# Designs tried in a protein design run: designed miniproteins, single chains, continued (3). Part 49

Each design is a single chain, and the fold is of that chain. pLDDT is the mean over its residues in the fold that is shown.

## One batch from the design tools (miniprotein)

Design m9799
Fold by ESMFold2-Fast:
Structure m9799 (fold): chain A 100 residues (1-100)
Amino acid sequence: AGEARLEAKDYEGAVAAYEAELAADPENARALLNLGQALHNLKKYEEAIEYAERALELDPSLAVPALFVIGSAYAALGKREEAAEYFRRAADLLEQQLGI
């Protein structure tokens, strides 16, 4: 559909914008996570994993969304066991963040 092509173009523009942000601030964990999400939407799953892992290392407060991106990318690559591990880590951290 036309929407799928427009979304891909929008994600390509988002990638360029986040790459420019990272050129100015290479340790911007939020930009790294956003870049990983955009790359996932472009079906660049291995690159999405690398950027989400960097975001996770730099800012633990982004761990839940970063682990979700990594898990989703592994699932898309057919690596179901790896995906399950990252989703479990995200669930465990979410339970800890809820303070119960």
Scores: mean pLDDT 81

Design m9800
Fold by ESMFold2-Fast:
Structure m9800 (fold): chain A 66 residues (1-66)
Amino acid sequence: MEEIEKLLKEAGIDEERQKKIIELAREIAEKLREAAIGFLEELAKKGYPQAAKDLEREREVEREEE
């Protein structure tokens, strides 16, 4: 995110377009995260213990409040 912001600034793209590009990049990253979680769920279902631990870690981060 910060790296993309710097790259856009160096390219001379105006601040309004920079914000739109950053929002789009965030949406893409969110969808990629969802796809990765789905992949980990399939691996955990297949009995891969590392995938089960990684999935548990991701779900714990999501549920952690305060």
Scores: mean pLDDT 70

Design m9801
Fold by ESMFold2-Fast:
Structure m9801 (fold): chain A 117 residues (1-117)
Amino acid sequence: MKYAVGEATFTLKSPTDTLTQEVDLRDLETGEVIAKAKVTVEITPTSARVTVEFDKPLKIVDARVVLGRPLADGSAEVLGRSERPKITDTKVEAELPLLRPAQAGDTVVVLIGLVIE
């Protein structure tokens, strides 16, 4: 069993936006790249949908997706979390209610945590 992490950073042009970035999914202990993923964020003032598409099938037993806003002190404000993501061998989909609406010009970070068999 392996723990994999990935991070995607986006700058919003609008409070309602759709943005895509390719990220490396890395083993949390070794830093080795396990897979590449295409991360798509569809954001509105009240919710975000995050789709993580893998470049190869993965045996995912658990997934966590968090949307945050980076702060000037290097911390992050949590904007939304998924408690029940949809998991397949090729894709994770998460819907996140937003605790606070994001604005045009905001930087948002998607944090992805996976448990892989």
Scores: mean pLDDT 83

Design m9802
Fold by ESMFold2-Fast:
Structure m9802 (fold): chain A 62 residues (1-62)
Amino acid sequence: SPELRFVEKLLSQLSPEVQEAVRRAIAGEELTDEQIDLLAKELKITPEGARQWLEGLRELAK
């Protein structure tokens, strides 16, 4: 789907550490506050925005 292609392209631009954290989050694992902060920094959004973004990805992965 176009949404999955966009997500995969976005993930490829993130650091390997953040890519792994996002994959684990999609699989239902809880991220640490440090992992959320790093994701937010790389996406240039707030930590709350990063949590909302991950929640959207989990719904898309169902």
Scores: mean pLDDT 78

Design m9804
Fold by ESMFold2-Fast:
Order: structure tokens, then sequence, then C-alpha cells
Structure m9804 (fold): chain A 75 residues (1-75)
């Protein structure tokens, strides 16, 4: 289904963001990515649209990337 494909894509994006955060040592960013994966699963169970799932995942990925950059600047 379109929602199942969107959920798989969303989880993949968040898993990549989590891996990037973990490699950087950015604990806050990696936690946000983990929370995002849980949120996408909850959205799928609640029947959220494919567009909502992908949009939320992208918003979380963008925030994870910002936290990684901020962490690198403070270190």
Amino acid sequence: SPRARATEEAIGMLWNARDEAEKAGAKEASQLARDGIREVHAMDLAGASPEEVLRRAQETVDEVKKLIEEYKKKK
C-alpha cells in the first residue's frame, strides 16, 4: 500500500539519520532519530496518510542534521 511504502521510506531515512548521529557522537541527535522511528510506527498504526508520514520523517531528519551540526560546532 502507499502508506506501507511511505512508512518503509520514512524509517529508512530516520535509520540513516540515526547512524550519522551515532557516528558523530551526537547523543541528542541520535535520540531524536530513535524517537522519530517510534513516532512513524505510531503514525502508521493510527492510519496517518503517506504524505503525513513522509513529511514528519523529513522534518525529524532535518532537525537531526541541525543537532549534529550544532554538536560539532560546540565540540
Scores: mean pLDDT 85

Design m9805
Fold by ESMFold2-Fast:
Structure m9805 (fold): chain A 84 residues (1-84)
Amino acid sequence: SAEERREREIKALKTAVEQLAEQALRRGLSDEEIRERIPRPTMAELVLIQVKARRAEAAGDLETAEKYREEMEKLIREEVERRG
């Protein structure tokens, strides 16, 4: 049950990050504006990484996009583990 709860929390956090990143991209927010508008530093960092991944994809830099996604996944798992 603890493992199932952790996986649900990882999925929920990933969904929240992706939704916030989509909103930021739609609004054309800068990296600084993302940090200013998202009060929780960990969430701001996750959203910024996801936005950078999508910008890299749009530029055709798939390798850089994948590296940002790997970093986001790692930080999400670390954050969920920190929460208990």
Scores: mean pLDDT 85

Design m9806
Fold by ESMFold2-Fast:
Structure m9806 (fold): chain A 71 residues (1-71)
Amino acid sequence: MAREYADKAVELARQGRLDEALEYAKKALELAPDDPYVQEAAREVGGALARAGRHDQANALMKPIGEKEMS
C-alpha cells in the first residue's frame, strides 16, 4: 500500500537512512502520486535529502509532485 511505503520512508529519513528513505518514497509516489499523504511524506524525505546535500535525489523525488512554476 502506498501510504505504508510513505510512512516507512519518513521513518527511515528520521533514522538517517536516506538511501532507503528515498527508495520507499519513490515507490509510494509511483503507486499513489496524487495522494496528499504520500506527497507530504515525499516532501519530508526530499527536505532531508536536500539538507544532507543530496540535491539531485531530492529534486528527482519531488518532480512528480509539483512541476508548476511561479511565472
Scores: mean pLDDT 76

Design m9807
Fold by ESMFold2-Fast:
Parts: C-alpha cells; structure tokens; sequence
Structure m9807 (fold): chain A 101 residues (1-101)
C-alpha cells in the first residue's frame, strides 16, 4: 500500500537525519527534511515527474555527504524503491535506474 511506501521512506529518512545531526551537518539535515517532504508530497499526488526529480536531488545531496552517511541514504532509497515496486513497478524501475547511475 502507499502507506507502507511512506513508512519505509520515513524510516530511512530518520536514519539519515540522525546521522547528519550527530555529525553536526545541520545544513544537510535541513535540506534532507525539505526534500523528504517534497518526495512524500509527490508520492501522495502521484506526481511521477516530481518524484523522480526529488530522488535525483536526494542523490545530489548524497554526493556531498561522507561515505557512511551516503551509504545510509542509498540503502534508504533502495528500500523505498523496493516498497514502491509493490504498488508502482514502473516508477520504481525508474528510481532504481537513477540509483544505478
């Protein structure tokens, strides 16, 4: 269900936020919180283009992070894509393609 997809994303977001706050990277934490809210809104609105654009921005944010925090973000996005595949396999395949690039 969509609620399960949202729950998986929220859990992953919390792990990355906790890591960023612990590292003192408050600017990245605020950006993750903003992008996370945009992703959840795109998911609720079934806005395919906005969802993919926001995943792309999360990956750009990930490139600015240390390796350990980036790994947590990528694991969270993979879990999100796996959950999404159960309700929207086409969009999930496009998210997975972005993660592989």
Amino acid sequence: SLDEVEAVFAAGRTRVLDALVAAGDLDAALELARLGSELLQALRDRDHAALLATVGRLLELGRTLDADTRAILLEGLRAFADALARVDPETAAEVRALLAA
Scores: mean pLDDT 88

Design m9808
Fold by ESMFold2-Fast:
Structure m9808 (fold): chain A 58 residues (1-58)
Amino acid sequence: PGLGPEQQRSEELAQPAVKTAKKVMEENKDTAPDDEVNLLASEAGQKTYQEQVEKARK
């Protein structure tokens, strides 16, 4: 069985957020402590997710 429409939408919105979080982690892994890197990645992912939600509402 496939994902429901709501789950499919959630995954599509999450994909850019995951990509952004990974990018932030890679860029900061050498320059910041692990806890700070995790915070930055979380914030970047959350922001990207919100932007995707806003786009989906249009």
Scores: mean pLDDT 73

Design m9809
Fold by ESMFold2-Fast:
Structure m9809 (fold): chain A 98 residues (1-98)
Amino acid sequence: SELDKEIAELEQQKAKLEEELRKAKTDDEKAQLLLQIGAIYGTIGMLYEMQGKKEEAKKLLEEALKLFNEARKLATTDEIANLADQGAKLVKAALERL
């Protein structure tokens, strides 16, 4: 299905960003990568929720929340901090629906 293809593409993007995160040296680099990875985990989680895979969705959304909270801690700018807070709020709302 198109949805399964989208999930597979997001999983590949996530793996590449997680590799970049392992190599990141500055708080700015780490915060930006954590935001991007968190957003991908959140998106995949919501796609699994749409497929009725609630247990898988919950695990992905919980990981997204952890990543947004970590990005918030490492945030060097208000813009990054605000994006992390917004991501965390959206993910918390999604988790409350599961």
Scores: mean pLDDT 90

Design m9810
Fold by ESMFold2-Fast:
Structure m9810 (fold): chain A 69 residues (1-69)
Amino acid sequence: MSKEELEREVERAMLILSAAVNKVAAERLGDEALARRAEEVIRRAEAGADPEEVREEIRRIAAELDAKA
């Protein structure tokens, strides 16, 4: 595995973890719609979606969670 490939795999793993944290937070608030959106982001990251698009959606979900806290 090249250094570049390893760095991409690490970035994907970190994005999946961030989306999973958002899912847990949404579930704890009882927000099923946000939990489903976070789960979809996890699936997209696992499927190799653009890291920037995934990161933007994670930020949007996090902002919605913060607004409900």
Scores: mean pLDDT 83

Design m9811
Fold by ESMFold2-Fast:
Structure m9811 (fold): chain A 80 residues (1-80)
Amino acid sequence: MKSVIEIWKEIVERADKLEAWLRKHFPEADENLISVAALILALELYNRGEEVDPDSPAVQERARAILEELKKLGEELKKL
């Protein structure tokens, strides 16, 4: 059984790699949305026991979908 700190470290390491990749490939996206998208994708990959492979079409499509949904959510939150 891993400690919460060890689990969090593995998630953060994946998120850091994904955030760098997302900033390079989606430079027009808001930095806050990039950080949140990277964390969501990192959590999904961690829960599936998968490594970060940004060259994977599946990872690229999922990252794009998350960013689009977060952008829509951000627009809805502006109405509050």
Scores: mean pLDDT 77

Design m9812
Fold by ESMFold2-Fast:
Structure m9812 (fold): chain A 90 residues (1-90)
Amino acid sequence: REELLDRVAQLLDEVMRILEEHLTPEQFEKVRELLGEALRAVMEGDYDRAIELVKKIKEFVEKHLTDPEARERVLQLLDEIISLLEELKA
């Protein structure tokens, strides 16, 4: 369980790093807020809320991240995060 939480935190950090590099400062601030809320939900054990927030981040990335390689990587990381959160919910 602790290993799953550590992995979620690592993946969220990698997502944030990629998005900071590829989004405008204004777009990044919006995603940063959602990422912070998602991490808070994870730490509080509200995995349903965390999944909802990660799905909102995924939608934002699909609309605003135009670099195809970065976009594919971030969407892949977000899908892995959702899978790990579903495992934590069980």
Scores: mean pLDDT 84

Design m9813
Fold by ESMFold2-Fast:
Structure m9813 (fold): chain A 75 residues (1-75)
Amino acid sequence: MDSQIESLILGQAWIDGLPPEEVAALLADEAVRKEAARLLAQGYRQGAATHAEQGRDDAAARLREQADELERLLE
């Protein structure tokens, strides 16, 4: 899970052209990490709904599990 959160933060920082010191600050920022986790969980829940509509119940269940794991980080 942490690697997915870090990938989102790093991707956005690269797009924004942030220097390494600012990137390190974002990676260490609890609020930034929680927001990234929230966005990922939302994306996984939307993906799960789409997969369920297409009859891909196994994929939908796996995405819901990943969303639940991310949401535990927000507690």
Scores: mean pLDDT 78

Design m9814
Fold by ESMFold2-Fast:
Structure m9814 (fold): chain A 67 residues (1-67)
Amino acid sequence: DFETDLLKAIAILAASTLLVAGRNAGLPEEVIQRFEELRDKAYNAKTPEEAEKVLQEILDLAREVDA
């Protein structure tokens, strides 16, 4: 459905952008791998709730890294 597809697209774009930015910033490979895993989870989400949860996890990880 459109809502699931939209949230998945947002989550995938967010994770991909943060992954590229993180690699350029020299973040540890363990952190890069966590963003890659979250991107994969976003791609496999089947409901809006699943996609929204993954997006939240991506944003939470970004905040942890910035702290």
Scores: mean pLDDT 85

Design m9815
Fold by ESMFold2-Fast:
Structure m9815 (fold): chain A 93 residues (1-93)
Amino acid sequence: MKEYLEKALEYLEKATEALKEGKLEEAEKYAKEAEKYAKKALEAAKTEEEKLEIRLEILKKVTIMYYETIEGLDREEAEKLAEEKVAELLAKL
């Protein structure tokens, strides 16, 4: 489980960097690898708590990617906003 999640997050980071450089084909390639490993992580998860952790980590990373590539924010600002959104979601559970 954790190994697949780590690979999914690594590929999302590579997709983010490719998008920031305007390398759309490379970004799509990395995004597809991230999806593949995220699905493997969910399949390997044994509890609903583990599945929720995987989904929240992916959501946080995708939110960081959105703020950096679409909104043009720096990493620190993107991370703070992503943490706030994940915390708000958890508070509703």
Scores: mean pLDDT 82

Design m9816
Fold by ESMFold2-Fast:
Structure m9816 (fold): chain A 63 residues (1-63)
Amino acid sequence: MEEILEKAERLFQAGELLYKLEDYESAYEYFKKAVELLKEVEDEAPELLERSKKLLEEAEKKL
């Protein structure tokens, strides 16, 4: 579960960077993968899951 959380955190960080670079399509894909992983460990990182869902929705709105 630790490795899943670290992977999700890295995907979230990459998504944030891509979002800031206005690469919304790539940001969307990274946030989507982060959300999928975080759902497997939802009790471990509920705040990160909600932040990832919010940014996934924001990236989708930019497409």
Scores: mean pLDDT 81

Design m9817
Fold by ESMFold2-Fast:
Structure m9817 (fold): chain A 80 residues (1-80)
Amino acid sequence: SVEEMFEELKKILEDYKAGKITEDEAVDRIVELLRRMTPAERLALFKRAQEELSPEDVVTLARFVARAGERIQAELDAAA
């Protein structure tokens, strides 16, 4: 569910902010989270994040999502 995915997303951000995981580990977890979601679920998750997270956390999330997209693209490029 979107609720469970949002709780997992919040935990990734909280673990990163607490210094429990590196930015690279946070991006890894975001990649795995995104791979498990449909496009509709991703849109619902990002809408919820924009509504419920602080502006600072939204900026951090946007950076992590951009890096996750770059890593997915790099994997596709390496396979070609």
Scores: mean pLDDT 82

Design m9818
Fold by ESMFold2-Fast:
Formats: structure tokens, sequence, C-alpha cells
Structure m9818 (fold): chain A 54 residues (1-54)
């Protein structure tokens, strides 16, 4: 999934934007994923994005 690939590359803003546009994530979930990534918790950010995209 393109959103997950963007997140794996560290581009969480792009990943969140894609999933937001496709309706896969709420504003809160997007904010949580981005916050986790910024704090260095890439695994948690990935889990949130994968759960929404799968």
Amino acid sequence: MEAIEAAKAGNYAKAASILRKEGGLSDQEVAEAVRAAINGDSEKAREILEKAGA
C-alpha cells in the first residue's frame, strides 16, 4: 500500500494525507500516527497506518 510505503520511508505526513483522503483514518488517528513517528515510535505509527489501510 502506498501509504504504508511512505510511512516506512519516514514520510508520515504523506502517508497520513493519503489515508485521510481515502477515508481510512480519522483526524485523531492521523494525529496519533504522526505524533508517534515524530517521537521515534515508528513501530506504533506503522501499526496505526497498517490497521487503517488493511
Scores: mean pLDDT 67

Design m9819
Fold by ESMFold2-Fast:
Structure m9819 (fold): chain A 85 residues (1-85)
Amino acid sequence: MTVKEAIAKYGAEVIFEEIDLDAVKKQGTIREMTIEDLLKEASYSKLPVLVPTSIISEAEFLSLPADTKVKYKLLGNKYVILEIL
């Protein structure tokens, strides 16, 4: 299953935008899980997943296997992907 298929399956909101990753590192704890598990959690919490365009393009991200692991943080009202593993 691709990330695109997982987004459709779980109804998760995914936003592609620029973000200052150095600012993000100063808040919260770094967590790690698969993109599929993150999308499930985001859908349950009704919070968006932010994908920084400086890390990966939208087309590349959507084409990844859903079992791809990522490092992320929860920042207030959104999840932010920091690194694709």
Scores: mean pLDDT 83

Design m9820
Fold by ESMFold2-Fast:
Structure m9820 (fold): chain A 72 residues (1-72)
Amino acid sequence: SASEKRKEILRLIGEILRIIGEIYDIDLEIERLKKQPETEENRERIKKLEEEKKRLEKELEELKEKLKSIEV
């Protein structure tokens, strides 16, 4: 039904916004670390954060495609 479709759309929007927020927080932490001395520890932390960001960006694209599939 249209009501069930709207609930699923709102759920997906909520998940999309959550992931956008997580990516934003990761970007802030990466920028903070880039202002610190270039140590091996800081390089490894940045690398792990960039890998986590890449994972979240993939999840975000999958959710956006799912949302498009419901709206069309």
Scores: mean pLDDT 86

Design m9822
Fold by ESMFold2-Fast:
Structure m9822 (fold): chain A 62 residues (1-62)
Amino acid sequence: EAAARAARRDALGVELAKHTKLSLDYQDEYEKNPENEEAKKKYIEHQTRADALAAELRALSA
């Protein structure tokens, strides 16, 4: 139903924004301190999750 689809799209959008922000924050930290392997791992993890969420959101929006 359209209402359920809209609610899911909104939920995915919130998660996408969250992981995108975290990815950018950790990427910035890694760029300032290249020895910080934790920052690198976290930015890759959140970027990967954001990409997956973006793909799902795009499919849902079609």
Scores: mean pLDDT 82

Design m9823
Fold by ESMFold2-Fast:
Structure m9823 (fold): chain A 68 residues (1-68)
Amino acid sequence: SSMEKKKKIEEIVKETTERAARALREGDREGAARHLQEGARKLLDLGVSQEEVSKRVREIAEEARRRA
């Protein structure tokens, strides 16, 4: 269902944000970028549009920087 897909998207967003923020706190910019790329791939695999993936990845990166 669309609700199950939304929940999976939210899980990916949360996990990706946490991983990217941790990498940034450790000074690992390459690791942070890799986590963002992996998150984007997972969202695309769920059938999320390229436009929506780009928007969410931008929001994740901004939030990860705030938490770092």
Scores: mean pLDDT 88

Design m9824
Fold by ESMFold2-Fast:
Structure m9824 (fold): chain A 73 residues (1-73)
Amino acid sequence: MPIISESLEELKEQAKKLKEEAEKLLEEAPEEAKLAIEYAEKALESKDRGEALAYVLKAAVYLSLAKREAEKK
């Protein structure tokens, strides 16, 4: 589920967790997991809260897709 936090620091902590979860799915859903990692890394590099939030949401969406693909296999 998409998670929204109030601070840039909380968004970066969420991005770290999303990246770690996506990395575990690289073998079963490589395309979706790679996209989740890419957006999580962009969130970690983000300068402002709005940018970090957008990338965290994108990472969360691709992580959800990766989990769905892993469940099919």
Scores: mean pLDDT 78

Design m9825
Fold by ESMFold2-Fast:
Structure m9825 (fold): chain A 58 residues (1-58)
Amino acid sequence: SKAAEEARKLVLSLKDESLEEQEKAAGELLQKMAKEGASLDEIDEASAAFLDELNKLS
C-alpha cells in the first residue's frame, strides 16, 4: 500500500540515524496521518511497515 511504502521509505532515509530518531519520525508520521484523516487500515499498514523496517535495521 502507499502508506506502507511511505513508512518504509521514511525509516530507510533515516537508517544512518539512531533508533530513537527513527522511532520518533515513525510516531510523528503516524500521528500526522491520523490527524489528516487517514483510515485505520492505512495507519495499521504504516505501523506494520515501520516495525518491519526497524526490525531489519536492528
Scores: mean pLDDT 77

Design m9826
Fold by ESMFold2-Fast:
Structure m9826 (fold): chain A 61 residues (1-61)
Amino acid sequence: SLKEKAEEHLKKGREAFEKGDYRTALRHYSEAIELYIQMGDLEGAREAARFAAEVLRKAGL
């Protein structure tokens, strides 16, 4: 399902972020945002966007 795909991208984004791979983390969080938007899950999209913002802050961008 789209929900399972979004959750998989959030998991992979977290794993990449923990390893300091900010580019990979951002890619996965961006995919999760798109999937949540497609589902009409705005809260899920906001949560994924919050994670993406944290990656950008940590990367100094």
Scores: mean pLDDT 88

Design m9827
Fold by ESMFold2-Fast:
Structure m9827 (fold): chain A 78 residues (1-78)
Amino acid sequence: SLEELEKIIEEIEKIVEEAKELGAPEEVILELEILLGIARIILGVAKLIGEVTEEDVELLKKILEEAKKLLEEAKAKL
């Protein structure tokens, strides 16, 4: 559902904010913001076509997992 995609994006947004608050390197913040941007494009396309596919949900979940990994790797180096 669109609500499920929106919730995943909210989780990615929280990860970006946490990285900024922790003073993560600018390169890590940029990578996280790119991932968030891609997630927002996927939501925008789903809204435009009026449907959410299983592939949309899987892609956003993969983006969320990559964002979590980047944040944890940044924390380990601080």
Scores: mean pLDDT 86

Design m9828
Fold by ESMFold2-Fast:
Structure m9828 (fold): chain A 86 residues (1-86)
Amino acid sequence: HMKEEKFKEADELLEKAQKLYNEIRKYGTPEQVEEAERLLKEITEIYNKLKEALGKGAPDEVIDQLLNEMKELVSRLEKLLEEARK
């Protein structure tokens, strides 16, 4: 049950990141779009590490660290979108 819940949370974070990236592409400068692309790439890499860690039964502390890293990067995308829409 906990494994499925953490996997769902990671999927939701990746989906949110993809949506934020698409919005930044509409309103952002070339520099903001480039930063958003970099952030999305980092989020995707962490997502893949998280999926592998969950598949191998990694400790909850490792899973939580990866989820927190994804959340921080998603927060950076949200701030970048706010700046792009000014």
Scores: mean pLDDT 85

Design m9829
Fold by ESMFold2-Fast:
Order: structure tokens, then sequence, then C-alpha cells
Structure m9829 (fold): chain A 73 residues (1-73)
């Protein structure tokens, strides 16, 4: 259970260590995005997402909508 593992890791960290919690959340989101968008996932998109830009979020959103549209077709 990925959620249980993530929560266990967060609980093991000191309350003041919010940077690690954010890093774990970002890596989980990236893993989910790769899993859902494997056919649309590129090195450029991964780099843009890791940079945390608004443009990266928009591109990822467009790719996800396209993948969902194909899955629901």
Amino acid sequence: DEAAALRARLEAERPESYALSREIADELLLAMAKSLLEGEWTEALEEAVRAGTNEASELLGQALRRALKEALA
C-alpha cells in the first residue's frame, strides 16, 4: 500500500522537516504521472515537471486529459 508506506515515512520524520515531506509527495506525483502517461511521457516533460513551472503543470494536464480521453473512448 503506497499510501500507508508514504504516511509511515512521513511519521518517522521530525515535524520541522517539511522539505522531505514535499519531496516525497513530488516523487509520488511524478511516479503516478509516468504510470498514467507512459505513452505520452518524454524526458522534456519530466524535466519541466521537476522544475515546477506553471508551463510544466499545463503540459502535464494536457497530456493527462489526452490519455484519459483515449482510455475512455
Scores: mean pLDDT 60

Design m9830
Fold by ESMFold2-Fast:
Structure m9830 (fold): chain A 111 residues (1-111)
Amino acid sequence: ARPKAKLSREALEHYLKAASYLPFALKHTKPESLPGVTEELVKEYEEAVKKIREKLKKGVSAEDLKEEDIEKVVLAAGYTAAMTEQLPEEFAAVRDEVRAHVLAAFREAAA
């Protein structure tokens, strides 16, 4: 999905929090069903997350961010959520945290 959506800062911050678990999710799951999840793609997503966080800290509004960078953060959050749903019980707290952030982002984006 390529939504033409103006994401609010609040929605974007929730996606950023979810996406921050991507390296942990990749390490602790077996995402064989997720096409294109490679070490190179993970690194690209981590760089997009860092870039957007730095711009938001500098007071750049969400609407002034590049659509491509926003799209990468949303995709990173989505992959993270899909992988963390497969986590064993010992990591249920991480799964619940990622789920909470993705749901909060959807609520903010729909408001």
Scores: mean pLDDT 73

Design m9832
Fold by ESMFold2-Fast:
Structure m9832 (fold): chain A 85 residues (1-85)
Amino acid sequence: SAEEIIERLEELIKEIEEGKLSLDEAKERLREILEEAAKYYEENGRPDAAEGARQGIEDLETVKDLDGLLSVAQGVLDALKEAAE
């Protein structure tokens, strides 16, 4: 569900901020969440939210550190929360 995707993204951000994940682990988790989000929103008639998730996947490929990863994750989270209203 949309709420489960948002919750997973918020938990990932928290784990990164708490230093619990390596860059590679955080990238893999974020990619999985964003791929799931893109499929979910496309299938549920939310092309705007699906596009936001796909943009996050593209941005993720340019990320070189955890600060950059947090920026991408937060940007997608903000967009998905706005789309859920």
Scores: mean pLDDT 81

Design m9833
Fold by ESMFold2-Fast:
Structure m9833 (fold): chain A 61 residues (1-61)
Amino acid sequence: SQREQIRQRVEDSITAHLGRPATPEEKKLADILVDNALKNSEAVRLGAKSPEELAKTADAL
């Protein structure tokens, strides 16, 4: 699914930045960030949020 692809990408990014495998707590953070990003994407699609707001959330990774 698209969610699983985004989730794996976030985990891979965390692993790359840390130079080690992600911990269970970091994996939980990735799940939270993906869920928030999907909600923000839907809000942008409906015109309730700007694309800049979504970009700021992604940059926080």
Scores: mean pLDDT 69

